# Ledger of designs, part 59: designed miniproteins, single chains, continued (4)

Each design is a single chain, and the fold is of that chain. pLDDT is the mean over its residues in the fold that is shown.

## One batch from the design tools (miniprotein)

Design m14022
Fold by ESMFold2-Fast:
Structure m14022 (fold): chain A 90 residues (1-90)
Amino acid sequence: MKKFKITITLKDGSTITVEVPADATVGDALRKIAEKLYEKGYRSGAVAATLLAHKYKDTPLTLETLRSVLNELKKMVPQIKDVKIEEVEE
């Protein structure tokens, strides 16, 4: 089963990892990222991710759209150091 693994590295060295099936939406990925950012205390980052999840709620999940939207998130959230996207097969 094809899925995308997203790893966000924060400036404090902590990481957030989210996995979404390839048939999910970009909004689904951003909602999971928002939840994990909130759990780690990055409330402003969680709000930014939630706004992007709403904006891209019906956007098909492709590597290109996901990369573009995660770069937009990185610009909005100064605590994000790096974002990696891996396409994994199970």
Scores: mean pLDDT 83

Design m14023
Fold by ESMFold2-Fast:
Structure m14023 (fold): chain A 98 residues (1-98)
Amino acid sequence: MIEIDPSKFTEEKIRRIQLFVLRLFYKGLKEEESLEELKKEAEEFAKREGLPEEVVQAIFEALEELYKKIEEGFDKSEILEEIRQTLKVSGLKEEDLL
């Protein structure tokens, strides 16, 4: 979903970033937080982790696309299944997003 330059980050840091982004998407799908609240969480996470602005912008664009798909009437269960497939490939579970 988000292309991260692996030469600049450890595998553990990349995994942590991916898990955080998936958590934001999961919250968005559950309508637990607004797009603006999720963007603020992404900025705070990026500041703590020392992420470059390009990664922050990529997260913002991904969140905006998610919300656009929801507004256009895309089936949330299909998006959730894509998240589950991403987690499965990474050896992770949906509970890891909580």
Scores: mean pLDDT 72

Design m14024
Fold by ESMFold2-Fast:
Parts: structure tokens; C-alpha cells; sequence
Structure m14024 (fold): chain A 89 residues (1-89)
């Protein structure tokens, strides 16, 4: 359980760093649409963290890990889009 919780915490921390990077890039490019997407992702991350802090079973933590991995892919795609927009300006 503790090892699995550490993996989830590491993934959530990584996603948070990507969201912060996307927010910085979207503000630099003055892209309101991407800023809105970043706000939505930040809200989803908060919900995942709240559920994670309350999770006590292996099954619950595994479910959160799967959700964190899916969120990671989505946030990585947004970050790449933001980087491309900044490079094109």
C-alpha cells in the first residue's frame, strides 16, 4: 500500500509541475483558451489529491493511480500544444 501511495503521489506531483508549466506558457502566449484548460486540469488535480488523502485500501489507491496516469497523458498533450504555440510566436 505505502509503495503504491508513493507512486500515486509522485505521478500527481509530476502532473502538478506540468500544469504549472502549461499555465506559465499560456500566460506568456496570452492564450485564454489554454488558460481555461489549465484551470480545469488544476481543479481535477485537486479532486484527485483529496480522494488520495482519504484512500486507505489498495483498490482505491490503484484506481487513483490509473486516473492519475490518464490525467498525466492529457496534461502532457496540453503542455506540448502550449510549447508549440509559444515557438510559433
Amino acid sequence: LDSLKKKVADELRYVEELIRKSEKLSKASNDLFTQQQVRIMSGSLRDLRDNFSRSTTVSDVQSLYDRALNGKKYVENITKQNEKKLEEQ
Scores: mean pLDDT 73

Design m14025
Fold by ESMFold2-Fast:
Structure m14025 (fold): chain A 89 residues (1-89)
Amino acid sequence: MAPEEALEAAREAARYAIEAGKAGGNAAAGAGGAIAAIGTAAASMLGQDARVAGEGAARAARAAGEAGGNEELGERAEEAARRAGEAGA
């Protein structure tokens, strides 16, 4: 996977995380913002660090979806974040 594809996947993960955060209110919105930042950071990394960052973003995205009451959106954000990390590795 090209670095450009990893960046696109990370942006997609960030978008889902932000939407999940908005659904849950202030606490979940904070979590969504954090996940978006992590996803973006993962896209700017390569190798093992990108994979680790992607895994962290995926875990956080799932938690934000659960907190926001939208588990499906959290699962989509998790999948996209994981793919972004793997693409960077």
Scores: mean pLDDT 60

Design m14026
Fold by ESMFold2-Fast:
Structure m14026 (fold): chain A 70 residues (1-70)
Amino acid sequence: SEEDIENLKKRIEKSREQAEKGAEDTVALLKERAPHLTPEQRAEWEAGVRGAADFFVDYLESGGLEELKK
């Protein structure tokens, strides 16, 4: 039904928000748990964490959501 599809979309949107928050929480945790990293190493890890979240968001918005509609 339309309600079911709409609810699935909302759950995907919630997952997107959670992925973005998870990335930021992980970056904060990295600063706390790995203060011995050089600024360059920390920037690379932070970029990797945020890149993974961005990839997941892109998947949900471009592919995964459309498959759920079918």
Scores: mean pLDDT 73

Design m14027
Fold by ESMFold2-Fast:
Structure m14027 (fold): chain A 67 residues (1-67)
Amino acid sequence: SMKELYAAILRREVEEVLATLTDPEKIAALRALERESLARIAAAQSEEEIATVGRDTHRRIAEILAR
């Protein structure tokens, strides 16, 4: 399903970013964002909602990394 595909992509992207981090606050924030984003994907009612979660999550990952 599209939800399974986007969840798998998100998990992989988060794992790749986590491998570059040593800051425990950034690691905690990224793990919290992953849990939130996966829940939002699971609750999504359309492909448009899934795509919106993806875009929002990418923006928020960049914001965490810029801290």
Scores: mean pLDDT 86

Design m14028
Fold by ESMFold2-Fast:
Structure m14028 (fold): chain A 99 residues (1-99)
Amino acid sequence: SAAAAEYRRLQAEFLEALRNGDFKKAVESLKRMADLVAARHPEAQAEVDELKRLIDELEKSGNIDEVIARLRELQARSTHPELQGLAAQALYLAEIKKS
């Protein structure tokens, strides 16, 4: 499907951005994937909004340990596999930034 193809393209762009050290592009791709999850699962909108806020805090170099803790909690409580996967990718970005 077109939506699945776009999601796969964004995931490939995210991984390429990680390989190139392009943190800004990785963040942009991850947020766009989150928007696609919300479009398909409107009931997950609040969790998507929370994920996007946590990603913004990573970009601002806020309290990274607090962001990591919040991302782990979001991943654990979410019942949406795609959102769990996006939270895991955001957590990976946070761990890279912490290192």
Scores: mean pLDDT 84

Design m14029
Fold by ESMFold2-Fast:
Structure m14029 (fold): chain A 66 residues (1-66)
Amino acid sequence: MYSARVTAVTADGSVVERELSAETPEALAAQVVAFLRENQAVSWSVEASSPEARNAILRALFDEVA
């Protein structure tokens, strides 16, 4: 199991944090992207439980920024 703590800053300056977990790094990355989208995050930070999970999350977020 892979996990990450995600912090989202919304347009009004509110901070929302959530712990997410999944069986694969790709599933975890998808959950992180969905969380940031539903909270309309203007900025974010992620702390992942493993380098594999972190790399998957960063890859997905980089793709969303392009």
Scores: mean pLDDT 78

Design m14030
Fold by ESMFold2-Fast:
Structure m14030 (fold): chain A 69 residues (1-69)
Amino acid sequence: MSVDEVAKRLTEIGRRYRAGELSEEEAGEEMGRLAKEAGLDDQTAERVRRLAIEGRLDGAGALLLSELA
């Protein structure tokens, strides 16, 4: 998966969360799954998931994109 594709999917997850279409837990699960699909290890995917569940979606997205750079 390309970095651009990951960034686009992260933007959509954030949009859905801000629109009230996703809970923090649902956003976390989608971001964790995206991290695994992007080829990140289980520990990094779990860190991304936890940050998003804590309401730190920007931090979760930044971590995910940083690990792909």
Scores: mean pLDDT 84

Design m14031
Fold by ESMFold2-Fast:
Structure m14031 (fold): chain A 93 residues (1-93)
Amino acid sequence: MREEVLKRLAELEEEALKNSKSPEKQLINLIKGTIEAIKAALELGEDKEELKETIEKYIETLKELLKTTDNEELKKIIEEAIKELEKLLKEIE
């Protein structure tokens, strides 16, 4: 990943955390922001190996979150996020 793309990812995650009033909303916004940043990085077509590693790590994190949450809205968002990220991984060689 370019330094610029990594900075954008970190900024989106921080913004999502700051703008949420509830832990569930905060986490939902963080997940959505991270996926959007990953998609933007893919469009730039740079550092496929770093991006692949980032996506794989994030899928693992989301799977652990899915085991620990009882919130149905959050579970749905996590499951959708995992599916979307797995599709993105298939687009990367």
Scores: mean pLDDT 72

Design m14032
Fold by ESMFold2-Fast:
Structure m14032 (fold): chain A 105 residues (1-105)
Amino acid sequence: SAKEQRMQQLAQEVINQVQQILDILERSKAPESEIEKVRELLARMEEAQRNKDYSTFISLADEFVSFVKELVRKYRDQFSPRELTVLSINTAGVYFNKRLIEKLT
């Protein structure tokens, strides 16, 4: 259905936004344990998308947004102003797109 296609597109946009955040974190001096948590959340989001488990996907996206906001706050000095802007835009994008998925479920 058109609704199912739209939900899959929104989930893919979230995954792409999480990947952009992960790429910046992997180039940073943030602790590997914090970066590993982001990788685990991404892998679980990808699995939820494959299974069309949007309830789990939304919960993981909420956990991701909260985790990354705290990580960026704690390790802010490890990021350039440009990287902080990209992190902010992609984090906002995850939140916005998960809200759209919620409206469709």
Scores: mean pLDDT 90

Design m14033
Fold by ESMFold2-Fast:
Structure m14033 (fold): chain A 119 residues (1-119)
Amino acid sequence: SMAAALLEAIRERLRAILDALRAHPDAAPLLEPVDWDALLMPNMPRTVPNPVSLSTIEERVAAGEIRSVDEFEALLETMRANVATLFSPDSIVYQQTEAVYAFAEAQLAALRAEEAAAA
């Protein structure tokens, strides 16, 4: 169906954007889920009940759980909000997250412009 073909095209584009985010020089703290035990913060799962890393987003895209640009952006916003909850604006992790998010917004804006032009 055309709907299935469009969903596959969106997933391919989102995977390409995710690959670009993973390759970003500031992406290191966002690549994998945080090991709270290694950081001696075992109670942090209660403060961050919806943990999201770039790996988490990749798994959800691959599983077909992300069906739109808006759903993908919502996961990136959750990741950003989680970092803002845990880290000061003066921290390197916070600053790196803001840089990756700004890059992601530019990529998603380009994708949305392409979709609008194709409609």
Scores: mean pLDDT 79

Design m14034
Fold by ESMFold2-Fast:
Structure m14034 (fold): chain A 72 residues (1-72)
Amino acid sequence: MIDDLEVALALLEMARGIAIYDVKKGRITVEEAIAFLERVAEKLLSKISDPAQQEELRRALEENVAAIRKAA
């Protein structure tokens, strides 16, 4: 079965994909896309109690934010 962290990472990656698509279509700004991703990550972090898993998710957030900036 997929672990809670793996589900969280997959959801964050999907959120990044949606955000990049909307930026490229002119529906939202890069800053709005980043704010959306930060809100998604905050909600996911609130469900994870393991500090090591929280650190992995925070690192993934930084990587996904960088991907949004590069794609826009």
Scores: mean pLDDT 81

Design m14035
Fold by ESMFold2-Fast:
Formats: C-alpha cells, sequence, structure tokens
Structure m14035 (fold): chain A 80 residues (1-80)
C-alpha cells in the first residue's frame, strides 16, 4: 500500500497486487469530498490509476461508497 496525492482528494492510496494465477492488478482508492460529483470522482480516480502505471491497464471494477461528507472511489485495473 502506498499513499498518493490526488488533486481534489482528501486521501489517496495505491495497491499493487498479484493474483494466484500471476495476473497483476493495480488498485486505487481515493476519498473525495461529497461536493465532487460521482462521475468526476471516478474520472479522477481512473486518472490517478493510469498515472500510477508505467504499462497499459484495463479497468475491471469501480466501486463508490458515500457518506454525508465523503465519496470513496475504488478502481481496480488489470496490468496488461
Amino acid sequence: MEKIEVEGALEGYVYRVTGPDGTRFLVVEVVMPSSVPEEEAIKMAEEALRKSSDRPIEVVAVTVVETPDTRTVTVVARIL
């Protein structure tokens, strides 16, 4: 787990994971203020994910969890 700075985010994290079959994944989690629209928060998380990879990636999952004050976006990508 590595803490990253994401523009507009309160917090950001990146995880590099290898699955049992050897498939490599990159996961980014960003905590955004709830004032940031969901679509924009997802785009910012995907941009942070792409910026964290030196190789092409394929997004396989996006999860959004909301509270009154924050929107947490988790993006999972396969490294190609």
Scores: mean pLDDT 81

Design m14036
Fold by ESMFold2-Fast:
Structure m14036 (fold): chain A 79 residues (1-79)
Amino acid sequence: KVKEVVEKMREALVANLDNPEKGAELMRELMIQAGLPQEVADRLAEDALNRLTSYPEWLKEEEAELSMRIGGDAISGAL
């Protein structure tokens, strides 16, 4: 279950590297749908957005992966 959400978050972030705000919002929605509290999902999505906008293009996929792992761990811990 968590793995499926992480894959969807990966698709949202990676497909929207040119618009990381959209990717982060989709990640936030996926985390809330998976049962994460809205406040936690909001913070993790903001952290992901900050990482994706702070790094060079070739690192954005790695930062997206890290953000998804953090989100997946939070969902697993909340459920």
Scores: mean pLDDT 73

Design m14037
Fold by ESMFold2-Fast:
Structure m14037 (fold): chain A 100 residues (1-100)
Amino acid sequence: SLVDQFRALKDETLARLREEMERRGVPEEVAEELLALVDHALSTIIQMAQDGASREELAAEAEGARRGLIALTRKHHPEVLPLVEELLEETLRRILEALA
């Protein structure tokens, strides 16, 4: 159930990020890089959940991944930072709600 929720959230998050970047005219190479980074972060959380990680460990990983992705976006792609911050905050909120 939790794993299935996280898989659905990953699919929704990646689809929304792709759509929003296309709508805003983000270059394909930048879009592909950001999508791969977000995919990797969410796939890690899904794998941890499958391996029986605690809710506290999953929450900590999600918060750490959000901070890391925001820091990378700020450094390399500051033009898309507001979009990434908005989407990752929403995704983190939904992860934490599923873990409550």
Scores: mean pLDDT 88

Design m14038
Fold by ESMFold2-Fast:
Structure m14038 (fold): chain A 70 residues (1-70)
Amino acid sequence: LAAEAAAVALDLEALRAVFLEARAAGASDEELRRGYLAAAEAYIEAHRDELDPETVAEARAALAAERAAL
């Protein structure tokens, strides 16, 4: 459902804001990216049964691509 996808996006944006604050405090880009990916993965796993399966698959593929780029 589009509303569920929007809710996931909002939560991921909130997580990103926290990591941007950590970066301002001196955390490295690599550390921030690893932390963000781990948090996003945990969120998707926790809400897997509430999210559309296609949305979960797309999100996991995107996270896997980002992790491979590290």
Scores: mean pLDDT 69

Design m14039
Fold by ESMFold2-Fast:
Structure m14039 (fold): chain A 97 residues (1-97)
Amino acid sequence: MTLEELREALGLPKEVAEELFKLIDSNGDGRLTEEELKKLSEILKQHPELKEAFERFNKDGSGYLTPEEFLEFLRYLREHDPELLQKVFQALAESKL
């Protein structure tokens, strides 16, 4: 997943999307890896409110979000639960992927 894909999914200003991306992209390669998405999935599962939303988008039952599932998850929260989306950002900032 790229910064542009994340920005488009969230409809956020470039600067805000870049800050969110930096919280997830721990190695600074400009891409989200499967390993980083696994760490993200573990963080989401630790929060009861986020875990329920996560499980709705875990379509393959693997216990981890794919890049496509994660983009759908963020897009869904933006439209239906902006407060929960802010909780995702806070959880990522606190956990430092």
Scores: mean pLDDT 67

Design m14040
Fold by ESMFold2-Fast:
Structure m14040 (fold): chain A 81 residues (1-81)
Amino acid sequence: EIEKLEEQLERFEKGIEELKKLLEQQPDLLTPEEKKQLIEQIKGNFEKLKEAVEAAKDEKLLEKLKELEKKVEELVKMLEA
C-alpha cells in the first residue's frame, strides 16, 4: 500500500531530523558503543524500508527514498565522528 510506505518514509525522516538536532545540541549524549548500536539500527531499518519502496516501483516514493538516503548518510557520518 503506497500510502503506508509514504507515511513510513515521513516518520523515518522526522526521526532522523529530530535525532540529528538532538545530537547537535547534546554531542556527548551517546557513548561510542551507543552510537555504533544506533548506526546499526538506523541502517537496518532504512534497508528494510528501501526494499519495500523499491518493490513498490512508485517514482514519487523512489525520489523521497533517494533524498532520505542522503539524510541517513549525513546522520551516520555525524554519529561516526
Scores: mean pLDDT 82

Design m14041
Fold by ESMFold2-Fast:
Structure m14041 (fold): chain A 76 residues (1-76)
Amino acid sequence: MEKVIEELKKLLEEGKALSPGTISYLLKNPEEVIKKMKEKYGEEYAEKVKRTINVIKSLMEKKKLTPKEIEKLMKK
């Protein structure tokens, strides 16, 4: 959990790509991750994480992308 929260903060502040493991965890436990982001960094970060999860889910549905492919797209 802590590593996932740290990577999300770095993504939102520095634009750093998420690891495949973090993307997989986000997709499996989105509500838990959103709750932890809200507790640590507040509502603004929780809303940004919700939007990020929705974008990832949309890409997976439309393009049949794996978490590894999503990392590659975010890195570009």
Scores: mean pLDDT 73

Design m14042
Fold by ESMFold2-Fast:
Structure m14042 (fold): chain A 84 residues (1-84)
Amino acid sequence: MLLKASEEAKETARRILELVRQRRYDEAIALAEEAAATATPADAVLLRTALTMAILHVYLNEEDEERRREAVERFAEIANSIPD
């Protein structure tokens, strides 16, 4: 099954979402970029899903308009960089 993500990818996805919830966007972005660069095709769907959830969380919860825009744009860029 090509959609079966590794345990490492699952931990990375959880950590990205936790960092975003804590408003530690720079750390979440750095972790997401590292994960995207090393992602297998099996992990790609999970990582894109986690990044989409991160974007939604920032959009709904970040009160600083500039910080919200920057974080959303960066996560979207990373998600789009992950190969199929």
Scores: mean pLDDT 81

Design m14043
Fold by ESMFold2-Fast:
Structure m14043 (fold): chain A 76 residues (1-76)
Amino acid sequence: GSHMIVRDFLVEVDESVMTEEELVEQLKKIPGVIEARVVAPGYVHVRVAAESEEELQKIFDEIRKLPGVKRVVPLT
């Protein structure tokens, strides 16, 4: 069966590097990112779907390395 791991992250935007809207556009380009939206000034909510914990970690690392990402916090 298709069992997907779905995780939510809060991303703090480094607004000295890019706008929230530009970061949303960059986040949506990452495979496995299924939603990205501005939820508060300087903060973007990201939803990720992955087939494994390894793939989830890879997507998390891709988010973390984007210019304009100051911090990434997993949501429980």
Scores: mean pLDDT 84

Design m14044
Fold by ESMFold2-Fast:
Structure m14044 (fold): chain A 87 residues (1-87)
Amino acid sequence: DVEEEIRKALKEHEPDLEEIKEQILKMAEHVEEAREKLENADVPEEVKEQAKLYIEMVEELAELARNNELTVEKLVELILKTYEKLK
């Protein structure tokens, strides 16, 4: 069960959540550049829609991290939500 495996892995690496927050915030600094590249990209609309979902996930995670609200549970929930939409 993918959800159980992800939850178990993150529970074992919960001390690294601070490093994960730092990486998310670093990624968020490049989100505006990523949006501009996506708008100008000569790729199918389907690919653009998938990329938008990923960008939205990063923005939401970054907002939670800035507000000190990012938890392992919320991280798992957003990853699974994005994964489900990408299918």
Scores: mean pLDDT 74

Design m14045
Fold by ESMFold2-Fast:
Structure m14045 (fold): chain A 94 residues (1-94)
Amino acid sequence: LSKEIQEEIAEAMGRMVYSVLLIAIKRSSPEKLEKSAKEYEEKAKKSSGLDKEIYELISEAYKYASEGNYDKAKELAEKTSKLLKEKLLEDIKK
C-alpha cells in the first residue's frame, strides 16, 4: 500500500474510534462509564507500549465522563484517536 493510502486508513479508523467514544460518553450512564473505565484499565495492565497508552487514555476518558467532566473526556478521546492513528501506521509499516 502507498503511504497516502496507509495514512488515510489510519485516519479513518482513528476518526471512527473517536466517534464511538463520544457516543458512549454522551449516551452511557455514569455506572456504565465507570465499568468501561475499569475494563480498559485492566486491558492497559495486560498491554505494553502504545497499546498500553491507548487503553490508559480510553480508561481516563470514561472516568472523567463518569464524573461529569465531559470537556476533559472529549479531550482524552481526541488524544486516543491521534495515538491510535500513530499505532496503526506503525503496525501497517511492519
Scores: mean pLDDT 81

Design m14046
Fold by ESMFold2-Fast:
Structure m14046 (fold): chain A 62 residues (1-62)
Amino acid sequence: MPSKEEMEAADLYMRAVGLAWSRRDYDLLDKLIKESIPLFQAKDWDGVKALSERAIKELLEL
């Protein structure tokens, strides 16, 4: 079973991915996916959350 921290990070990441996809910002989507891979592999949930929050803020400011 995933941890609470993992589930929270995954939820935020999925929100960021969905928002980028809905805005058709494929460059940001590609960057988000590529930068998230090492963070997920390292189980750096704080890093995944920070990356996802930055992406969401960038998308909402545009």
Scores: mean pLDDT 81

Design m14047
Fold by ESMFold2-Fast:
Structure m14047 (fold): chain A 85 residues (1-85)
Amino acid sequence: MSEEIKKLIEEGEKLVKEYGFDKILEDNPDLKALKEALIDFLRESKEYELADYFEKLPVTEENVRKLLNVAVAIQYKKIEEEEKK
């Protein structure tokens, strides 16, 4: 795993805990569907390398949680960049 991906997971984990997004995993027992939706979000965000990386990983709670953390971190960075423009 690249240092960039590790940093995004750590940043996203902080945001997920702060805003209670960890409940998304409990509310979405279909981990495959959740993984597909999060990967689609990354592709729409032009994060193709991140999407490809997570698509190759097995559908497990750990991997989907990491993907959720990354997606949340990406969304937050987009909001911050939009506010600076």
Scores: mean pLDDT 76

Design m14048
Fold by ESMFold2-Fast:
Structure m14048 (fold): chain A 115 residues (1-115)
Amino acid sequence: AEAAALEAAAEHLRRAQRLLAEHPELPELVGEGEAPNSARPDESIVVRLTLTPAGEVEIETTRAPPAADFRSADFLRAAAGALEDAARRAEEAGAPPEIVEALREAARALRAAAA
């Protein structure tokens, strides 16, 4: 169910944040994801995620029309892309596999919620 998938995504994100807090040597993790806005096909939803060891999560949406002009599924797909990008960057930065896997699990859960 969508609610269960969203709960799973939140739990995996909390796990990633806890692991990041144990590794202050790692850089701030940034991920960017983009999805077509199916309500406005000439526009894209861009999500930027910033994860800090302090547990802060910043979500920035670009080309974010009023809520009526985009669908939650499109936003969830963009957010899943941002988490996968963050996981890739974490892996490239030499982050522990547990952090990378937690971010990838969160992305998978968001995609399940978007289906």
Scores: mean pLDDT 72

Design m14049
Fold by ESMFold2-Fast:
Structure m14049 (fold): chain A 78 residues (1-78)
Amino acid sequence: SKLAELQQQIAALEAQLKAQLATLDPEVDGEKMQRLVAEAQLQAIDLLLATLPDEELKKELEEARRRIAEIMAEREAA
């Protein structure tokens, strides 16, 4: 089912993020850790958008995606 495929993709993304974060020092790599988490969140939202047929849920996810992207851009510009 599409839900089972989505669940597997999200689990793989979570495992990849955990492995990447495990190689970083939170005292030194704070900005890199924040970027990796935000990138993973954006990728998870993209997976949800590709899977969900509901237009209302898609709008909410698109708004969340834009907001995360804007916050990331502001932090990179600072």
Scores: mean pLDDT 81

Design m14050
Fold by ESMFold2-Fast:
Structure m14050 (fold): chain A 66 residues (1-66)
Amino acid sequence: LTPEGIKIRALGAAHDALIQGSPEAAREAARKTVEELGKKAGFSQEEIDKLLEEVDALVDRMAADL
């Protein structure tokens, strides 16, 4: 899986969690998705941490722009 693909899947999980729950649930779902898929794809801890930072920012924007 590519970094872009992981971000798309994480944002999808966040969107589903946001609709059903809260912004906190959205962040949790996104972070879990990034960590699980990043590890499975063989990404380094540094790459996973960078994706987590980028996805957190995207989830915050998604929640704010609703």
Scores: mean pLDDT 80

Design m14051
Fold by ESMFold2-Fast:
Structure m14051 (fold): chain A 72 residues (1-72)
Amino acid sequence: MKMDPVTQKLIDALEQKAKESPNPELSEQLRQQAKELEELSKSPKTPENEQKRLDKIEEASRLLAQANAELG
């Protein structure tokens, strides 16, 4: 089973920002989002799971943007 490249890049970015963040709460949230995305990508491809994955990608992307703003 292979994760799609867009989801993998997002997970990698979330984990990288978690390591770079001086805020332990934000680091934990970033790691949690990465883990949830990884779990969803391993789930059977049903319409319900695909919708949850897309929603999670949007949520994780917003958190990543927030983390980037806080580190600037």
Scores: mean pLDDT 77

Design m14052
Fold by ESMFold2-Fast:
Structure m14052 (fold): chain A 75 residues (1-75)
Amino acid sequence: MEKKAEELRKKRDTMVAMMEGAGEALEAMTRSVGRIAGESEEEIEERVEKARERAERARREVEEKLEEEIRKVLE
């Protein structure tokens, strides 16, 4: 069981890292689109904040699901 738990931990860490990178890319794209569209600094910041919230929520959901699988394997 420990070996399977370690594999799941590696998978979790890899997925979290990939999702964090994707979140940063989404932020950069959101800022670029806002600038191209001629949005105000306030409008761009609002879009970035919403993008961060969505990315963080998705990351937490994936992390929690993988942590639950790890717990089940260790039991």
Scores: mean pLDDT 78

Design m14053
Fold by ESMFold2-Fast:
Structure m14053 (fold): chain A 88 residues (1-88)
Amino acid sequence: MEEERKEAVELLKSGKLEALAMRVAIQDPEAGRRILEVAREAFGKEIVEHLSLGDAARKLRELYEQDPEGAAPAVTRVYREVKEALEA
């Protein structure tokens, strides 16, 4: 759990999480749609409306900067979805 959180946060801060999510969406649009849904569900009101996958990743970085502890569960959940899609 803590290891996944640390990895998720580092990938978010470096922009690599966005790049990996975009790569998944290009290879498997259905997986890309699931990643965006997970981000919306995990992050709630802040990103529920019509953000692209790239916009969602940018918004997660902004929200993590404001409240790292509150945003970390959402970031970790997005990372898990990306990781599962890459390992499939």
Scores: mean pLDDT 71

Design m14054
Fold by ESMFold2-Fast:
Structure m14054 (fold): chain A 69 residues (1-69)
Amino acid sequence: SIEDELVELLGPLVRQYPDNPELRELLREIDLKNPELARRILRAGLASTEPVEDPEATLERARELIKQL
């Protein structure tokens, strides 16, 4: 599902880059559309151990998925 893909993409970003302004804006948009999904992403970040190889590409993919929520 789109929700599961967003959790997988954004969880590691929340862990490694909690203060990234683009990430914070995307999380705000997700919270407005689906607050439970936003909580799932934040929770996944706490459990994440995976490195993020390309944060900018990950954010771009997440933006495309959010438009479909």
Scores: mean pLDDT 84

Design m14055
Fold by ESMFold2-Fast:
Structure m14055 (fold): chain A 99 residues (1-99)
Amino acid sequence: MMEERIKRLIEKTIKVSTPEDQEIIRKKSDENLEVLIETGEKLREIGDFLDELLAILKKYPSMNPEEKKEAEKKIEELIEKVGADKEAVKKFIERLLKR
């Protein structure tokens, strides 16, 4: 169950990343798979975060200004909930959108 969720999470992340980042993600995932499985509870929270983030990002280009404001607020709330570094996540999102 957890291994399948981790693999699905990695695949989703790869699909929305730049080709350069895809190579890095695959390599790091392969190197750390056992550790990733062991930290599965924390990765479940990250998985939920990424699912919601990707849903927002997919709709973002078609959003009006009010919807974009609401989406940005939700992204901020998600970042705080998972304890992520806001600056690191911002740079990650910028890379995803630059594609």
Scores: mean pLDDT 67

